Designed miniproteins, single chains. Designs and how they scored, part 78

Each design is a single chain, and the fold is of that chain. pLDDT is the mean over its residues in the fold that is shown.

## One batch from the design tools (miniprotein)

Design m2707
Fold by ESMFold2-Fast:
Structure m2707 (fold): chain A 89 residues (1-89)
Amino acid sequence: MEKLRKEAEEAIEQADKFVKEGKYGEAANYSVRALRLGLKALTMGDEELAKKVAEHAIEVAKKLREAGQTLEADALEDRAKLLLERIEK
């Protein structure tokens, strides 16, 4: 559990770093990594971490959209919404 939380938090930090650097492809890749870790955490009962990474991915998607990367933003937002739906059951 603790290792998944640390890896997800690191992926979130890397995504934010790459957004600030204008490296939107790298930012999207790290957000996808965080979502995958969040999905794994959800299957282990960590709903809080799953919600956190999904909400963060939506924020990254907004920044990608503002940068003109609409296709990548849509894909990331769809992945985040699927994770949020699984939290609801």
Scores: mean pLDDT 85

Design m2708
Fold by ESMFold2-Fast:
Order: C-alpha cells, then structure tokens, then sequence
Structure m2708 (fold): chain A 64 residues (1-64)
C-alpha cells in the first residue's frame, strides 16, 4: 500500500473537516481556504475530485 497517498488522503479529510467547521461558523473565507488545501492534497491522486473541491473553494470565496 502507498503510505504517502494514504497520508495525503488523511490530511485532505482533516482539511474538509476544518472547512465544514468554518462553513458552520459562517467563515466562508476560511472554508474556501480549507477546500483549496484539500484539492491540492488530492491533485495527483484524484484530479477530478481535486477540481470539484477547487470549485467549492471558489464558490465559498465568492460568498465571503
């Protein structure tokens, strides 16, 4: 198993949890930053999912 891939997936999951907390607090700027970080972490593993998270980041940045 690729441990580096697993570590990046775990870090991305933590960024998504942080994004959810920020979103619930109404901190859309912070939520956008966390979604962007999650996308960067998965860019080489799942480019399609990474692009979806980048779009979410842009969407929340516009709401801020």
Amino acid sequence: MDEEVFDREVEAALELIRASIAKMAGDYKQAAEEYRRAGELLRDIDPQLAEEWHKLAEEYEKKA
Scores: mean pLDDT 78

Design m2709
Fold by ESMFold2-Fast:
Structure m2709 (fold): chain A 85 residues (1-85)
Amino acid sequence: SRDDVLEIVESTLDFIKHLLDQVKRGGDEGVARGQTLNRILLTLETLDVHDPELAEKAREIYNKSEDTVEGLLKATEETLELLRR
């Protein structure tokens, strides 16, 4: 359902926020970025099953984002805004 998709993207956002907090506390940035990218790929696969057109729009947002945990966080926030319409 749309609510299930919203919950998945919201949980992805919370996960990335947690990783960014870990980096700010001295955690390894490369490891956090890798974990962020893996989570986003799973999220996009889930979106593609439920709404392929929305998944393509989300991919465009991520492709234009900076390749940093902070940039990927912003892209996930933009993806969530698309879902809340």
Scores: mean pLDDT 85

Design m2710
Fold by ESMFold2-Fast:
Structure m2710 (fold): chain A 94 residues (1-94)
Amino acid sequence: KKLEELAEYFVELARAAFDEAVATGTLAMSVGDAELTDEHIYIGEVTTSKGEKFEALEYKLSPEEYKKFVELFEEKSKELEERLKAERERRAAA
């Protein structure tokens, strides 16, 4: 489904961001244009400092799809932040 494809894209992007932050201690990514509205999600081409590239992505959304996407995105963003914090603490202790 369209939302599942969008979620997969964000999961892969979040994973790349996590790997970057763990390796460098900071998030270093080049992001093109990005827009999140109740009708439209657009992310331009993203390139990580390691040269990993993510193709530009655009979706037109219904109000129901937007609500589901916002909930999923907030959940995944919180999970990523918690993982980054835990990994930083673990590596600092080791």
Scores: mean pLDDT 65

Design m2711
Fold by ESMFold2-Fast:
Structure m2711 (fold): chain A 82 residues (1-82)
Amino acid sequence: MEEEVERLKAELGLPDSQREALRKILEKYDPEKVLEFLKEVKEKYGDSGLAAALRYLTGEISFEELEKINPELAEKVKEFLK
């Protein structure tokens, strides 16, 4: 768990404040799938898109709120959750 958290943090360029968010996400999802998805989000939608995806995956915001922030990202999330 902790090794995966540190790896994702480093690979995604996230601050130390995001460690708890990553740990919460990794309780539900496979680390390799999460890393692949979040790297694609960062590449296509930047740091703002990455932040929105993290907020949704931690349960901070609803899917409907994510669609209001970025509809394309919301569609990517649907594909990830299959």
Scores: mean pLDDT 80

Design m2712
Fold by ESMFold2-Fast:
Structure m2712 (fold): chain A 73 residues (1-73)
Amino acid sequence: GDRLQEISQLMKEAAEALAAGDEEKYEELMRRLEELIREYGREQGWSEEEIEQLIEDARESVRHLAAVLKQQA
């Protein structure tokens, strides 16, 4: 599959788990997301600094989406 689509799907699932209060599932999905971003970035030849910035951006996006989903539930 497209790894970028897999990253997007994991971000959505992590946000849904966080919004639902499923902390264990959220932590599992976030670990998978971070690992996938690291693997993808290294394969693309990105710097470790670029990879860490993308992971931080992904974490912020997940938290933002979770907050939106929680308010709509």
Scores: mean pLDDT 84

Design m2713
Fold by ESMFold2-Fast:
Structure m2713 (fold): chain A 74 residues (1-74)
Amino acid sequence: SPPFQLPRLSPEQFELLVEFGRLLEELRKKGAEEEADRLHAEFNAALQAARSLEEMREVMLRYIERAREALEKL
């Protein structure tokens, strides 16, 4: 297997990834493009540092919450 591919995501983890993407699009729609790009870059770095499927899930939940907080401040 390619060394840089993510482990097979669970259906729940896939839904979390979709929700994060939806929140980033909402941020961009509201003019917070720089914030959305920053969160996306930080999320990718954190996801690459994850060593297990559970750690990946924790990263997804953390960044969904950060994106929601960013939206609430707009």
Scores: mean pLDDT 81

Design m2714
Fold by ESMFold2-Fast:
Structure m2714 (fold): chain A 82 residues (1-82)
Amino acid sequence: MDIEKIIKEIRESFPALVEFFKKRGLPEEEAERLAVDIQLGLLGIVLGVLKIIDKRNPTEEIKKELELVEKEVEKLRARLEA
């Protein structure tokens, strides 16, 4: 399923994003926050696209995909607020 692959790729990008910012002189805590912000932005775009698809052609598959993306967004927001 394409959405699970997209979520996985976004999730797996976290260590690379953190190291990228740390190597550019950001403190670890700020690097981690920016990495989460980037992941949230990417997931937000994916969620928006899926909502457009759902409006045009609602299916059980699209509803499941929306739920998966929304759960990932909730997990990342919890991490950012903690």
Scores: mean pLDDT 82

Design m2715
Fold by ESMFold2-Fast:
Structure m2715 (fold): chain A 63 residues (1-63)
Amino acid sequence: MYPREVVIQAASRIAKRRGFSTGEINEIGRMAHEGASLRELADKLGVSQSTLSEEMRRIEEEL
């Protein structure tokens, strides 16, 4: 649905907000780059898929 760059940015913002380490943020970014599903990314972040989708919407609205 969203461009890969938007998915990566959204996941990174959530991870940083939740206090994930640099290594954990890099791993999540790698998962998104490798085409992990929104469910897999949300599960890794410890958030709902709806939370991740809302963050992606906000990134698109900021441009």
Scores: mean pLDDT 79

Design m2716
Fold by ESMFold2-Fast:
Structure m2716 (fold): chain A 68 residues (1-68)
Amino acid sequence: SLAEYLERIAKALDEARANLTPEQVARFERRAQEVIDRLIASTTPEELEQAKAEMDRLIEEVRAALAQ
């Protein structure tokens, strides 16, 4: 669900704020906002699927940065 996706990214960003530099956090927050805007603007199942895939990639990048 969209709610589960938003919760997952929010948790990842909270972990980023605790462990990464302010510059890294700002970059991830900007990208998260862009993807959230696309999710909200999605009018077809295909558009929603693409936006979710983009969000998955962002979460993966945050987790990779946290693993440093």
Scores: mean pLDDT 81

Design m2717
Fold by ESMFold2-Fast:
Structure m2717 (fold): chain A 94 residues (1-94)
Amino acid sequence: SEEEEKIKKESDKLLEEAKKAAEEAIKEAEEKNAEEAIEKLRKKADELAGKIAKLAEESKSVEAKRYAAEKIEEILAIQSEAERKILEIAKEKK
């Protein structure tokens, strides 16, 4: 359905924003402050996941809700992996 396609497209867009935020956080950790980079990434991931969750809540489609849940899980995985890399960077700087 058109509604399902729209939710999938928006969820994919928000996932891509999460990937970019993770890349920016890793770069910020290299150049400046690892703790601040993690805090910014956590806030951004929470905002993006929340937007996807809201799209799913407004939909009557089980498929759209399932897809949204998968994209939220992917965002959380991206956040966790980026945080691991940032902590490794912090250790190397000490």
Scores: mean pLDDT 86

Design m2718
Fold by ESMFold2-Fast:
Structure m2718 (fold): chain A 78 residues (1-78)
Amino acid sequence: EKERVQQMIESMVESAKKFLELGDYDTAASIAERGSIIAEKNGLKETAKQLKKAADYAKKGDSKKAKEYLDKAVELAK
């Protein structure tokens, strides 16, 4: 269960990063928000918090901060 959830979070983070590089901040934010919901439902509260922060920064167009929080979410999901 946790291993599969970790893989899902990692895949979603990679997708969100690709959309950030393309300048599609709304799609990147949407992916991070979905990841936050999945993490929260699976008891990964801190991972969910970091993903929500990533989504908030993506909505603001802050790609560097969004990527920072996406990376933190992956580390905490391990």
Scores: mean pLDDT 84

Design m2719
Fold by ESMFold2-Fast:
Formats: C-alpha cells, sequence, structure tokens
Structure m2719 (fold): chain A 61 residues (1-61)
C-alpha cells in the first residue's frame, strides 16, 4: 500500500541520515566540509536531472 511504502521510505531516510551523522562525527572539520560539499553536489545533480525531464515534457507543447 501507499502507506506502507511511505513508512519504508521514511525509515530508509532516517537510517541514511543516522549513518551520515555517525560518519560526520568521526571526521575532521575539513573532511566534514568536503563530505557536505559532495552531498550537496549529488543533490544538485539529482535536482538537475529531474528538472531536465520536466522541461523536455513541457517542450513537446
Amino acid sequence: SVEEERERLANLIRESNARYDELMATLTPRQQRLLREMRDGVIAVAEAVTNLSIRRLLEKE
């Protein structure tokens, strides 16, 4: 069901965030900045791919 899928996704996000926080706690401030920048870069690429897909659908009009 949609409710079960939402719960599973929420759990995966919580686990991912917990692992990220645990990893960050073991790193130096310099390494923490680099990891944050890398994560931000990955998010930016994911957003760009999503926006490109939407744009291509709109261009058919």
Scores: mean pLDDT 74

Design m2720
Fold by ESMFold2-Fast:
Structure m2720 (fold): chain A 59 residues (1-59)
Amino acid sequence: SRNEELARRLAQILYDSPGPLSYAELGRRLGVSPATVRRLLGTTLRQMGLADFVEPRVV
C-alpha cells in the first residue's frame, strides 16, 4: 500500500540520517504533509514494528 511504501521510505531516510529530523523535513523528503508523517508514526510504522526505531529519531 502507499502508506506502507511511505513508512518504509521514512524509516530508510532516518536510518541513513546522521541525526534526528523534524516532521516538516521528513514531509518534504517524502513529498507529503507533516500531518501525514505524524499519522504514519501513529499507525503504519507501529503496525510494521518500526515505531521504536523511528520515534526517537523524529523531533
Scores: mean pLDDT 81

Design m2721
Fold by ESMFold2-Fast:
Structure m2721 (fold): chain A 80 residues (1-80)
Amino acid sequence: MKVKVILKDGTVIEIEVDEEMSFKELIEKILEVVDLSEEEKENLKTLGEAFKDVKAKTLIESNDGVLNLQDLIDRGEALK
């Protein structure tokens, strides 16, 4: 399946997601294709670690196939 990720500048990218992929693995894929500060990368890694036992598919389906990068960064910061 594919997830749409809305980047900080409003650009939308699509990432291929396997049925068995964890949310942490999805975050790692996002980190490979986006240009972020070290702090923003740390926030995303924190979010991915917190939800490492959650399947990416579950979160994608609950969000109608769209994720916002800034919201993910903000949620990661809130977990610190």
Scores: mean pLDDT 82

Design m2722
Fold by ESMFold2-Fast:
Structure m2722 (fold): chain A 100 residues (1-100)
Amino acid sequence: MSTVEAAREALRAAEEAGDRELAEAARRALELAEKHPDNLVAAGRLLGAAKLARRGELELARRGVEAAIRIIEDPEHPRAVLMREIGRRLREIGDEFEAE
């Protein structure tokens, strides 16, 4: 799966949710993904954000899209590494709430 396909999926989920800020972030991620189509880590974060948006977890979805943008812009920057770790932890927290 390409980063572009993942970004389109995140944008679709954001538009379905009606969240303007999430949709704007997803459009920015799509523009960046078109320049970096083979960033599989960013693709994973965008797909995770789409799943969170469909669950109504809009704040977590927005953070996931922001993490993907950071990974695309500078994949080895310490901030991008931190954003990946935050995204992983937020997903774990979401899964814990679903287990109730």
Scores: mean pLDDT 72

Design m2723
Fold by ESMFold2-Fast:
Structure m2723 (fold): chain A 111 residues (1-111)
Amino acid sequence: MEEEKEKYKELAVETAERAMREAGASEEQIEEAKEMARLLAEAFAEAGLLTEELARAIGIVSAAIAGADIPRERVAEAHRTIARLTADHPEAYRRAVELFVERLREREARR
């Protein structure tokens, strides 16, 4: 459902922001994590994989990618959640990663 997909994209961004603020990240790192979470959540939504649980995991991984000092166990749990939720959908997972990389390149080209 389109409304649920939008809510899950928002959840990924909110999770990233909260994790970044808890880690004492700078405003620049917080904004980078929010952008990363949005791009990643959009890619997973287009691949048909985005759920509430996956959105939360994406938020944590995005915060870690943005360079915040997120506790290692929390990042490991997020990676385990992504692996578990995508294990039965390897083609959809590959498509999500390809979409994310493409969108990230487009963003960098416009800076």
Scores: mean pLDDT 84

Design m2724
Fold by ESMFold2-Fast:
Structure m2724 (fold): chain A 60 residues (1-60)
Amino acid sequence: VSQEEIDEGIGDIVLAVALAMIRAGHRITPEEVDRMTKGLSPELRERIRAEVAAAQAAAA
């Protein structure tokens, strides 16, 4: 198993949890996103940040 596959799997879990929290009415700060994505590739971190921001905008 490659590091890329592991990072992608972790990223999917982080994103799924974040989206579920937003759907439940919770707000996620940029600092929380940064903490949740620590150790992931810069590309995955940016992607997750964008998805979380879009989901929060849609929920507002």
Scores: mean pLDDT 77

Design m2725
Fold by ESMFold2-Fast:
Structure m2725 (fold): chain A 100 residues (1-100)
Amino acid sequence: MTPEEIIEEIEKNQPLAEKQIAELEKTDKEKAESAKILYEAALEIAEALKENNEEKIKEVYKKLLELVYKKAVEKAKKAGDEEKVKEYEKLYEEKLKEIE
């Protein structure tokens, strides 16, 4: 994928993402909040790509990675799945090393 293609995909999906978030707000507020965070991160990535700012792209990616794994760990902890908690913590650590 070229940076231009990524920007176009994010911009094309913007109205759909906003509609999906609004629908989730009615049924699952927690999922709506998570979707909103991901949507905002996607917009930041698109902006950083337009600016050719690799450092900003890495920063947004790290933030997105932390949010995704933090939610996965929280969900696993609530379910009492300690094995999944360890799995997600290990994956987060491995992915974080890839971008450092």
Scores: mean pLDDT 74

Design m2726
Fold by ESMFold2-Fast:
Structure m2726 (fold): chain A 59 residues (1-59)
Amino acid sequence: SLTPEQARRRLEGALAAMEENEVQARVARHETGLSREELREMLRLPPEELRARYEAHAR
């Protein structure tokens, strides 16, 4: 339901939040299974693939 631009904005926000606080970043990785590297890799995807990947993880 999200546009590729909206999905990208949300992934950018998540990456920024994780990098803002090291403790919160470690907790988020443990709870969600998503690392900073995985977020960076998703941000490199073409718009439609990024959107699909985001929707798969935004459950």
Scores: mean pLDDT 71

Design m2727
Fold by ESMFold2-Fast:
Structure m2727 (fold): chain A 119 residues (1-119)
Amino acid sequence: TESEKMIAIIDQIESVHQQTTKEIITLLEENNWDGALETLSSAMVQISGLMLQLRELVKELADQETYDKFLEIEQEIIDIYSELKRQIRNKELTVADVEERLAEILKLLDEQKKIIREA
């Protein structure tokens, strides 16, 4: 079904996110800030492509209220990634802070799955 396709895209985003989190933590523990920034930037490109596919499906299949809620959560995820990228670039974050921010994104992805399942 179309809902199964949407959930599959979110599952792909979660998979990229989990792998990226592990790689960034390892790179930061090695004091490799440039490597962490490159890894996050690459993941953001992949996730943005998946988000675009997901957004187009939600727009076609969901009502306006559901679509608006979905976009609000998507924007929150994008804002967290953008802020994390800037803070990594500036070497302002501890590993614990990065883990907390990335865990927040996982929670937001779960909220998107809930919206699709309840629609």
Scores: mean pLDDT 85

Design m2728
Fold by ESMFold2-Fast:
Structure m2728 (fold): chain A 96 residues (1-96)
Amino acid sequence: SMEIEELRERAVERILAGDFEGARRLLEEIFELSETDSEKVDAAIAIVEDLRRRGADRDALRQAVRMAVDLLLRYVENPSIAIGGVLRLIGLDLDA
């Protein structure tokens, strides 16, 4: 979705600016627009991967991963999809 793409870009920009509250609200909106649990996980992963590509520092990456993990646990209804998404996000933090 073009709308979800624009919201993802804005979330990345807010994280880079240190506005984690603004980024959280944008990710929550992305999750509300997402039809499936897998789409929610993919959006969270895409944000963290985009932050890495843009050279976000380790503290920003760690905060983004923690925020994304918290939101996946809150919004993803399927426990296996939630756990898989969380493990992938933790892997991205550990590889930094």
Scores: mean pLDDT 85

Design m2729
Fold by ESMFold2-Fast:
Structure m2729 (fold): chain A 96 residues (1-96)
Amino acid sequence: SAAVEATVREVGRALGLSEEEIEAIIARARELLANPLSDVQLRAELGLVDPEDYDALRALAAAGASALEIAERGVELGLSKEQAVLAAALLTARAA
């Protein structure tokens, strides 16, 4: 998805990720979009073992928060920058 790729590039650059790290996230996002995961499977893939943390990020996406805001919240919840960018892009796409 061109929109998901654009989101990953924008948010990844804002969080200071390298172009190589950004391309790896885009490749993973393409795989996950081609093979739809349940919320439980996506939570596990994103490293969010706590359902409350996943629900908090989903609630932000449902409320129309920017992908950058979702990614920053993900980092606050203990995600790596790479996991947070992936989470923001996929949750924003699912909320649309």
Scores: mean pLDDT 82

Design m2730
Fold by ESMFold2-Fast:
Structure m2730 (fold): chain A 81 residues (1-81)
Amino acid sequence: SEERVLQRAMEREGLPRELALVLFAIAKVHTGEISKEEALEFLRKHGLSPEAIDFLKKLLDSTPEERLQILAEARERARAG
């Protein structure tokens, strides 16, 4: 239920669908509900690009501080086009 609330909040804030799905997958890996491999498969099943899958790999291998910076940069790029 908390994950669904987070997902709805992200959609309400106008985050791109692909970024919202990546963040959701990271949360599930972090809680131990799924493996990194299952998270990558989840994104593929949802039709996300190889670039989005590579982005998730980088986030999963990053520190919490690095993740915040990478996510901020991704959001700025999405706004710029």
Scores: mean pLDDT 68

Design m2731
Fold by ESMFold2-Fast:
Structure m2731 (fold): chain A 63 residues (1-63)
Amino acid sequence: GALEAARRAAAGSATAEEAREAARKVQDNGMIKGGEAALALAEAGEPGGGGAAYWMSARDAQK
């Protein structure tokens, strides 16, 4: 689901394209916002790098 995709992106094991696709699905479903997104990134054990990549992808998916 969207959480699994977000965790993979945060862990840095996804390509940039996969990370953007995952971020887009999360945004479209409205499933991971605020605290839930923060928790998913924290569970990935990546307080910066992977989290930054995820948020950059999510931002790029929005207009």
Scores: mean pLDDT 49

Design m2732
Fold by ESMFold2-Fast:
Structure m2732 (fold): chain A 101 residues (1-101)
Amino acid sequence: TKEKLQETLDLLQSSQEQLQNYIRNGDYEKALELARELADWLNEKSEEARKQGDIELEIILGTVSSFVEMAIYLAKKTGDPTIILDVVKGQIERLKKLIEE
């Protein structure tokens, strides 16, 4: 459903702005915490979609969650939280294209 994708896009855009602010202020722990909250929300909504039989939405949300979790792992390993911001930006562009379809 386009409405649930739009809700997800709105959250990712809001999260992007907060991540940019935390990174600019040197609040790297808050950036990692926000990214974890985002990944958890996406996983929860992916499971909700699965229970409703919305396989496409399950896969889309689960994929976004997996990319965010990978970005958190790499950010912790490298000490660079901008990796999370770049991944979130990429997922925003992907979701925009899916909504326009």
Scores: mean pLDDT 87

Design m2733
Fold by ESMFold2-Fast:
Structure m2733 (fold): chain A 64 residues (1-64)
Amino acid sequence: LGEKALSRTTTENYRIHREVAEEMAAEGKATLRYVPSMFGFPIPNPKTMDAGLEFGKRLEEALS
């Protein structure tokens, strides 16, 4: 992922994405997979299509 190409700080964007992904997993709507090569960056695996749409909406709101 080209995180260093982002106009906002990589740290801030990483934190926001992680918080949204972990929140969805805590609600039982997604399973988290941690990517070792990216310092454990969490990838949400939505359990349903609706959960996937919810994740996208929450991420967009958090980044806006």
Scores: mean pLDDT 64

Design m2734
Fold by ESMFold2-Fast:
Structure m2734 (fold): chain A 83 residues (1-83)
Amino acid sequence: KLEEIKNRLVEKLRQLKAERDLTPEEQAMLDKLIEDIKNAKSWEEIEKILDRYEQEALQRNLPVALDIIRALRAEFYRIKKEE
């Protein structure tokens, strides 16, 4: 189940990245987010990763990355509710 969630989140993130105009900085942040999600060992770790990246995107003023991360958080909670 954890691997299915990670795969769904990574696929969603890749789709959102392909649909939006991203700066190189936003692209790099989201690529690191993909790797961190792939390496997560629990639901709690995924939540912490998403929280951390949301805070970082907000602090660095990366609005498109922030929108994508928030959409990904919504997807994560949707999946968690189904399990």
Scores: mean pLDDT 84

Design m2735
Fold by ESMFold2-Fast:
Structure m2735 (fold): chain A 77 residues (1-77)
Amino acid sequence: MEAFIQGIRKQAEKAGVPQKVVEEMIAQLRKELDTLFDPEAKAALEVYARGALAGKPEEGRRRAEEPLRALEARLEA
Protein backbone atom coordinates (compact mmCIF):
# COMPACT_ATOMS: atom_id res chain seq x y z
CA MET A 1 0.00 0.00 0.00
CA GLU A 2 2.81 2.50 0.65
CA ALA A 3 3.71 2.91 -3.07
CA PHE A 4 0.03 3.64 -3.81
CA ILE A 5 -0.10 6.27 -1.04
CA GLN A 6 3.24 7.74 -2.17
CA GLY A 7 1.93 8.04 -5.75
CA ILE A 8 -1.09 10.03 -4.56
CA ARG A 9 1.18 12.23 -2.40
CA LYS A 10 3.44 13.04 -5.38
CA GLN A 11 0.47 13.86 -7.65
CA ALA A 12 -1.04 16.21 -5.04
CA GLU A 13 2.32 17.94 -4.50
CA LYS A 14 2.68 18.48 -8.29
CA ALA A 15 -0.81 20.04 -8.29
CA GLY A 16 0.20 22.45 -5.50
CA VAL A 17 -2.14 21.02 -2.84
CA PRO A 18 -1.09 22.10 0.70
CA GLN A 19 0.72 19.36 2.66
CA LYS A 20 -1.86 19.43 5.49
CA VAL A 21 -4.70 18.76 3.01
CA VAL A 22 -2.66 15.96 1.38
CA GLU A 23 -2.12 14.28 4.77
CA GLU A 24 -5.85 14.54 5.61
CA MET A 25 -6.77 12.99 2.25
CA ILE A 26 -4.25 10.17 2.78
CA ALA A 27 -5.57 9.48 6.30
CA GLN A 28 -9.12 9.25 4.93
CA LEU A 29 -7.96 7.01 2.06
CA ARG A 30 -6.12 4.66 4.46
CA LYS A 31 -9.29 4.39 6.59
CA GLU A 32 -11.42 3.58 3.52
CA LEU A 33 -8.93 1.02 2.19
CA ASP A 34 -8.75 -0.68 5.61
CA THR A 35 -12.57 -0.88 5.71
CA LEU A 36 -13.24 -1.97 2.11
CA PHE A 37 -10.17 -4.02 1.14
CA ASP A 38 -8.55 -7.11 2.54
CA PRO A 39 -4.73 -7.59 2.51
CA GLU A 40 -4.76 -9.11 -1.00
CA ALA A 41 -6.66 -6.18 -2.52
CA LYS A 42 -4.18 -3.81 -0.86
CA ALA A 43 -1.28 -5.87 -2.29
CA ALA A 44 -2.80 -5.67 -5.79
CA LEU A 45 -3.10 -1.86 -5.51
CA GLU A 46 0.53 -1.71 -4.33
CA VAL A 47 1.74 -3.66 -7.41
CA TYR A 48 -0.26 -1.37 -9.72
CA ALA A 49 1.01 1.82 -8.03
CA ARG A 50 4.62 0.59 -8.12
CA GLY A 51 4.34 0.07 -11.88
CA ALA A 52 2.81 3.52 -12.38
CA LEU A 53 5.58 5.21 -10.34
CA ALA A 54 8.21 3.40 -12.45
CA GLY A 55 6.64 4.92 -15.59
CA LYS A 56 5.14 1.59 -16.75
CA PRO A 57 1.44 1.87 -15.83
CA GLU A 58 0.31 -0.80 -18.34
CA GLU A 59 2.79 -3.31 -16.92
CA GLY A 60 1.65 -2.43 -13.40
CA ARG A 61 -1.99 -3.00 -14.38
CA ARG A 62 -1.12 -6.37 -15.94
CA ARG A 63 0.79 -7.53 -12.84
CA ALA A 64 -2.11 -6.49 -10.57
CA GLU A 65 -4.64 -8.49 -12.63
CA GLU A 66 -3.66 -11.89 -11.19
CA PRO A 67 -3.90 -10.83 -7.50
CA LEU A 68 -7.28 -9.20 -8.21
CA ARG A 69 -8.58 -12.38 -9.88
CA ALA A 70 -7.42 -14.40 -6.84
CA LEU A 71 -9.25 -11.98 -4.54
CA GLU A 72 -12.46 -12.28 -6.60
CA ALA A 73 -12.31 -16.08 -6.35
CA ARG A 74 -12.01 -15.85 -2.55
CA LEU A 75 -14.92 -13.38 -2.29
CA GLU A 76 -17.13 -15.86 -4.20
CA ALA A 77 -16.46 -18.51 -1.54
Scores: mean pLDDT 66

Design m2736
Fold by ESMFold2-Fast:
Structure m2736 (fold): chain A 84 residues (1-84)
Amino acid sequence: SLEETAAAMAKILEEARKKVKELTEEEKELLEMAAEANRAAAEGDWERAEALAAEMEAKFSAEQEQETLEKIKELMLKLKKEIQ
């Protein structure tokens, strides 16, 4: 169900924040943007979710920022596999 999907995503993000308390400020910003995009998607606000995804890609397009973004993606994917 949509409620179960939203709860699962929220749990994954909470566990990510708990396990990576020593994140850099940039990594924290990326996680917050990802959480907001996921929340918008769960609410059915695809326009907002898509806009946030585009903003992340535009804002973190620099080589160093792309490395940080990939690290965040890997962390979220790893926690997804661990929790599910």
Scores: mean pLDDT 62

Design m2737
Fold by ESMFold2-Fast:
Structure m2737 (fold): chain A 81 residues (1-81)
Amino acid sequence: MSPEEEARLALTEPASAFDAAIDYLRAQAAASPNPEVAELLREAAREYERLREAAAAGDAEAAAREIERIRELLRRARELL
């Protein structure tokens, strides 16, 4: 799915879905033995907070940018696992 398609879907998501993703990423960061992976997951959680704000504002372009940033951070974290 493209970041633009995910952004449009994100605009319809309840705030609780973003809160769950943020909590999950923070829990994974806390459990990670690798400090670099932990920091990438914390940064992804911060970008999810921005995505939640963009979705609440109905800003599809901002949401798409945040989805791209999240994908890149999670890609980097996976490469280190």
Scores: mean pLDDT 81

Design m2738
Fold by ESMFold2-Fast:
Structure m2738 (fold): chain A 72 residues (1-72)
Amino acid sequence: GPLVVPFGEGPPDEAALAELARRLASPSVRERAYAAGMLPYVGGEAALPILREALARETDPEVREVLRLALE
């Protein structure tokens, strides 16, 4: 498991990260786009492996663009 010290203001919101990761698997394009856009603000670098995995499986061009921007 990751040995991560908290950065920013307090510990990572693991519940929010888990919820957004679930939303990335949603059948709704809007839900996946929202989750992709929010992950960098909630998890910072901790969101990067989640975003990379989502980009590898994503076929919708709008969601792929949000994921690419989130990884920049």
Scores: mean pLDDT 74

Design m2739
Fold by ESMFold2-Fast:
Structure m2739 (fold): chain A 95 residues (1-95)
Amino acid sequence: MEEKNKELLEKFKRAAELYAEGLILKEKGKLLEKVDKEKAKALIEEGEEKIKKALEEMKKVLGESDHETAEKMKKIYEEKLKEAKEKIEQIKKEF
């Protein structure tokens, strides 16, 4: 039982990391629209693909989890979202 919950948490963490990567790529693409429209479009499309896949995975894993595991997943999501926002702010300073 505990092993199953650990596997679900690891799957959710990977999906949340993919979601964060997608958000970063999409924002980087938007910043590049002023410099290189083709590269900007490619990054935005990759970001959107990663976001879509991550959200589908997170929904599946959350649906299989118990209430206590879902609470832990919420904390993982909030932490990864915070890390993504900090990375986006760093990227904005570089542009």
Scores: mean pLDDT 84

Design m2740
Fold by ESMFold2-Fast:
Structure m2740 (fold): chain A 58 residues (1-58)
Amino acid sequence: MEKLTEELAKEIKEAMKKGEDLASISKKYQEKGVPSEVISKAIMRAMEMLLEEEKKKE
């Protein structure tokens, strides 16, 4: 479970950097059969990764 969430978080992080909104990202993964709770956790993890990246560059 953690592996799937971590992989999705990396993909979501890249999508967010490209300017995709969270609703579009969530819909895309729901259509691929990913459970909503996994998508939500992956989004939260992606946001954490972005914050960590920002802190490392400060």
Scores: mean pLDDT 76

Design m2741
Fold by ESMFold2-Fast:
Structure m2741 (fold): chain A 63 residues (1-63)
Amino acid sequence: DEERRQRALAAVDRISAENGRAPDDDDIERAAREAGVSPEFVRRALDELGEQYQREGLSRPPP
Protein backbone atom coordinates (compact mmCIF):
# COMPACT_ATOMS: atom_id res chain seq x y z
CA ASP A 1 0.00 0.00 0.00
CA GLU A 2 1.65 3.22 -1.19
CA GLU A 3 -0.08 5.30 1.50
CA ARG A 4 1.34 3.09 4.26
CA ARG A 5 4.77 3.27 2.65
CA GLN A 6 4.61 7.09 2.58
CA ARG A 7 3.49 7.20 6.24
CA ALA A 8 6.32 4.86 7.27
CA LEU A 9 8.98 6.90 5.46
CA ALA A 10 7.59 10.18 6.85
CA ALA A 11 7.69 8.76 10.39
CA VAL A 12 11.32 7.62 9.96
CA ASP A 13 12.31 11.04 8.59
CA ARG A 14 10.62 12.85 11.49
CA ILE A 15 12.19 10.59 14.14
CA SER A 16 15.63 10.94 12.53
CA ALA A 17 15.26 14.75 12.48
CA GLU A 18 14.09 14.84 16.12
CA ASN A 19 17.04 12.71 17.29
CA GLY A 20 19.64 14.33 15.01
CA ARG A 21 20.95 10.94 13.88
CA ALA A 22 20.30 8.10 11.45
CA PRO A 23 17.39 5.82 12.52
CA ASP A 24 18.34 2.74 14.54
CA ASP A 25 16.30 -0.45 15.10
CA ASP A 26 14.27 1.16 17.91
CA ASP A 27 13.46 4.15 15.69
CA ILE A 28 12.34 1.81 12.90
CA GLU A 29 10.06 -0.07 15.33
CA ARG A 30 8.59 3.24 16.53
CA ALA A 31 8.00 4.40 12.94
CA ALA A 32 6.32 1.06 12.17
CA ARG A 33 3.94 1.43 15.13
CA GLU A 34 3.06 5.01 14.11
CA ALA A 35 2.41 4.00 10.49
CA GLY A 36 0.50 0.83 11.43
CA VAL A 37 2.91 -1.51 9.62
CA SER A 38 5.55 -4.08 10.56
CA PRO A 39 9.20 -3.11 11.17
CA GLU A 40 10.09 -5.36 8.21
CA PHE A 41 7.80 -3.25 5.99
CA VAL A 42 9.68 -0.09 7.05
CA ARG A 43 13.04 -1.74 6.33
CA ARG A 44 11.83 -2.78 2.86
CA ALA A 45 10.61 0.77 2.17
CA LEU A 46 14.03 2.16 3.14
CA ASP A 47 15.75 -0.43 0.91
CA GLU A 48 13.53 0.57 -2.03
CA LEU A 49 14.41 4.24 -1.40
CA GLY A 50 18.10 3.27 -1.44
CA GLU A 51 17.62 1.55 -4.82
CA GLN A 52 15.94 4.70 -6.18
CA TYR A 53 18.89 6.80 -4.97
CA GLN A 54 21.28 4.47 -6.82
CA ARG A 55 19.22 4.74 -10.03
CA GLU A 56 19.34 8.56 -9.82
CA GLY A 57 23.08 8.56 -9.13
CA LEU A 58 22.60 9.82 -5.58
CA SER A 59 24.43 8.52 -2.51
CA ARG A 60 22.53 5.82 -0.62
CA PRO A 61 21.18 6.97 2.76
CA PRO A 62 23.31 5.84 5.73
CA PRO A 63 22.19 2.53 7.33
Scores: mean pLDDT 73

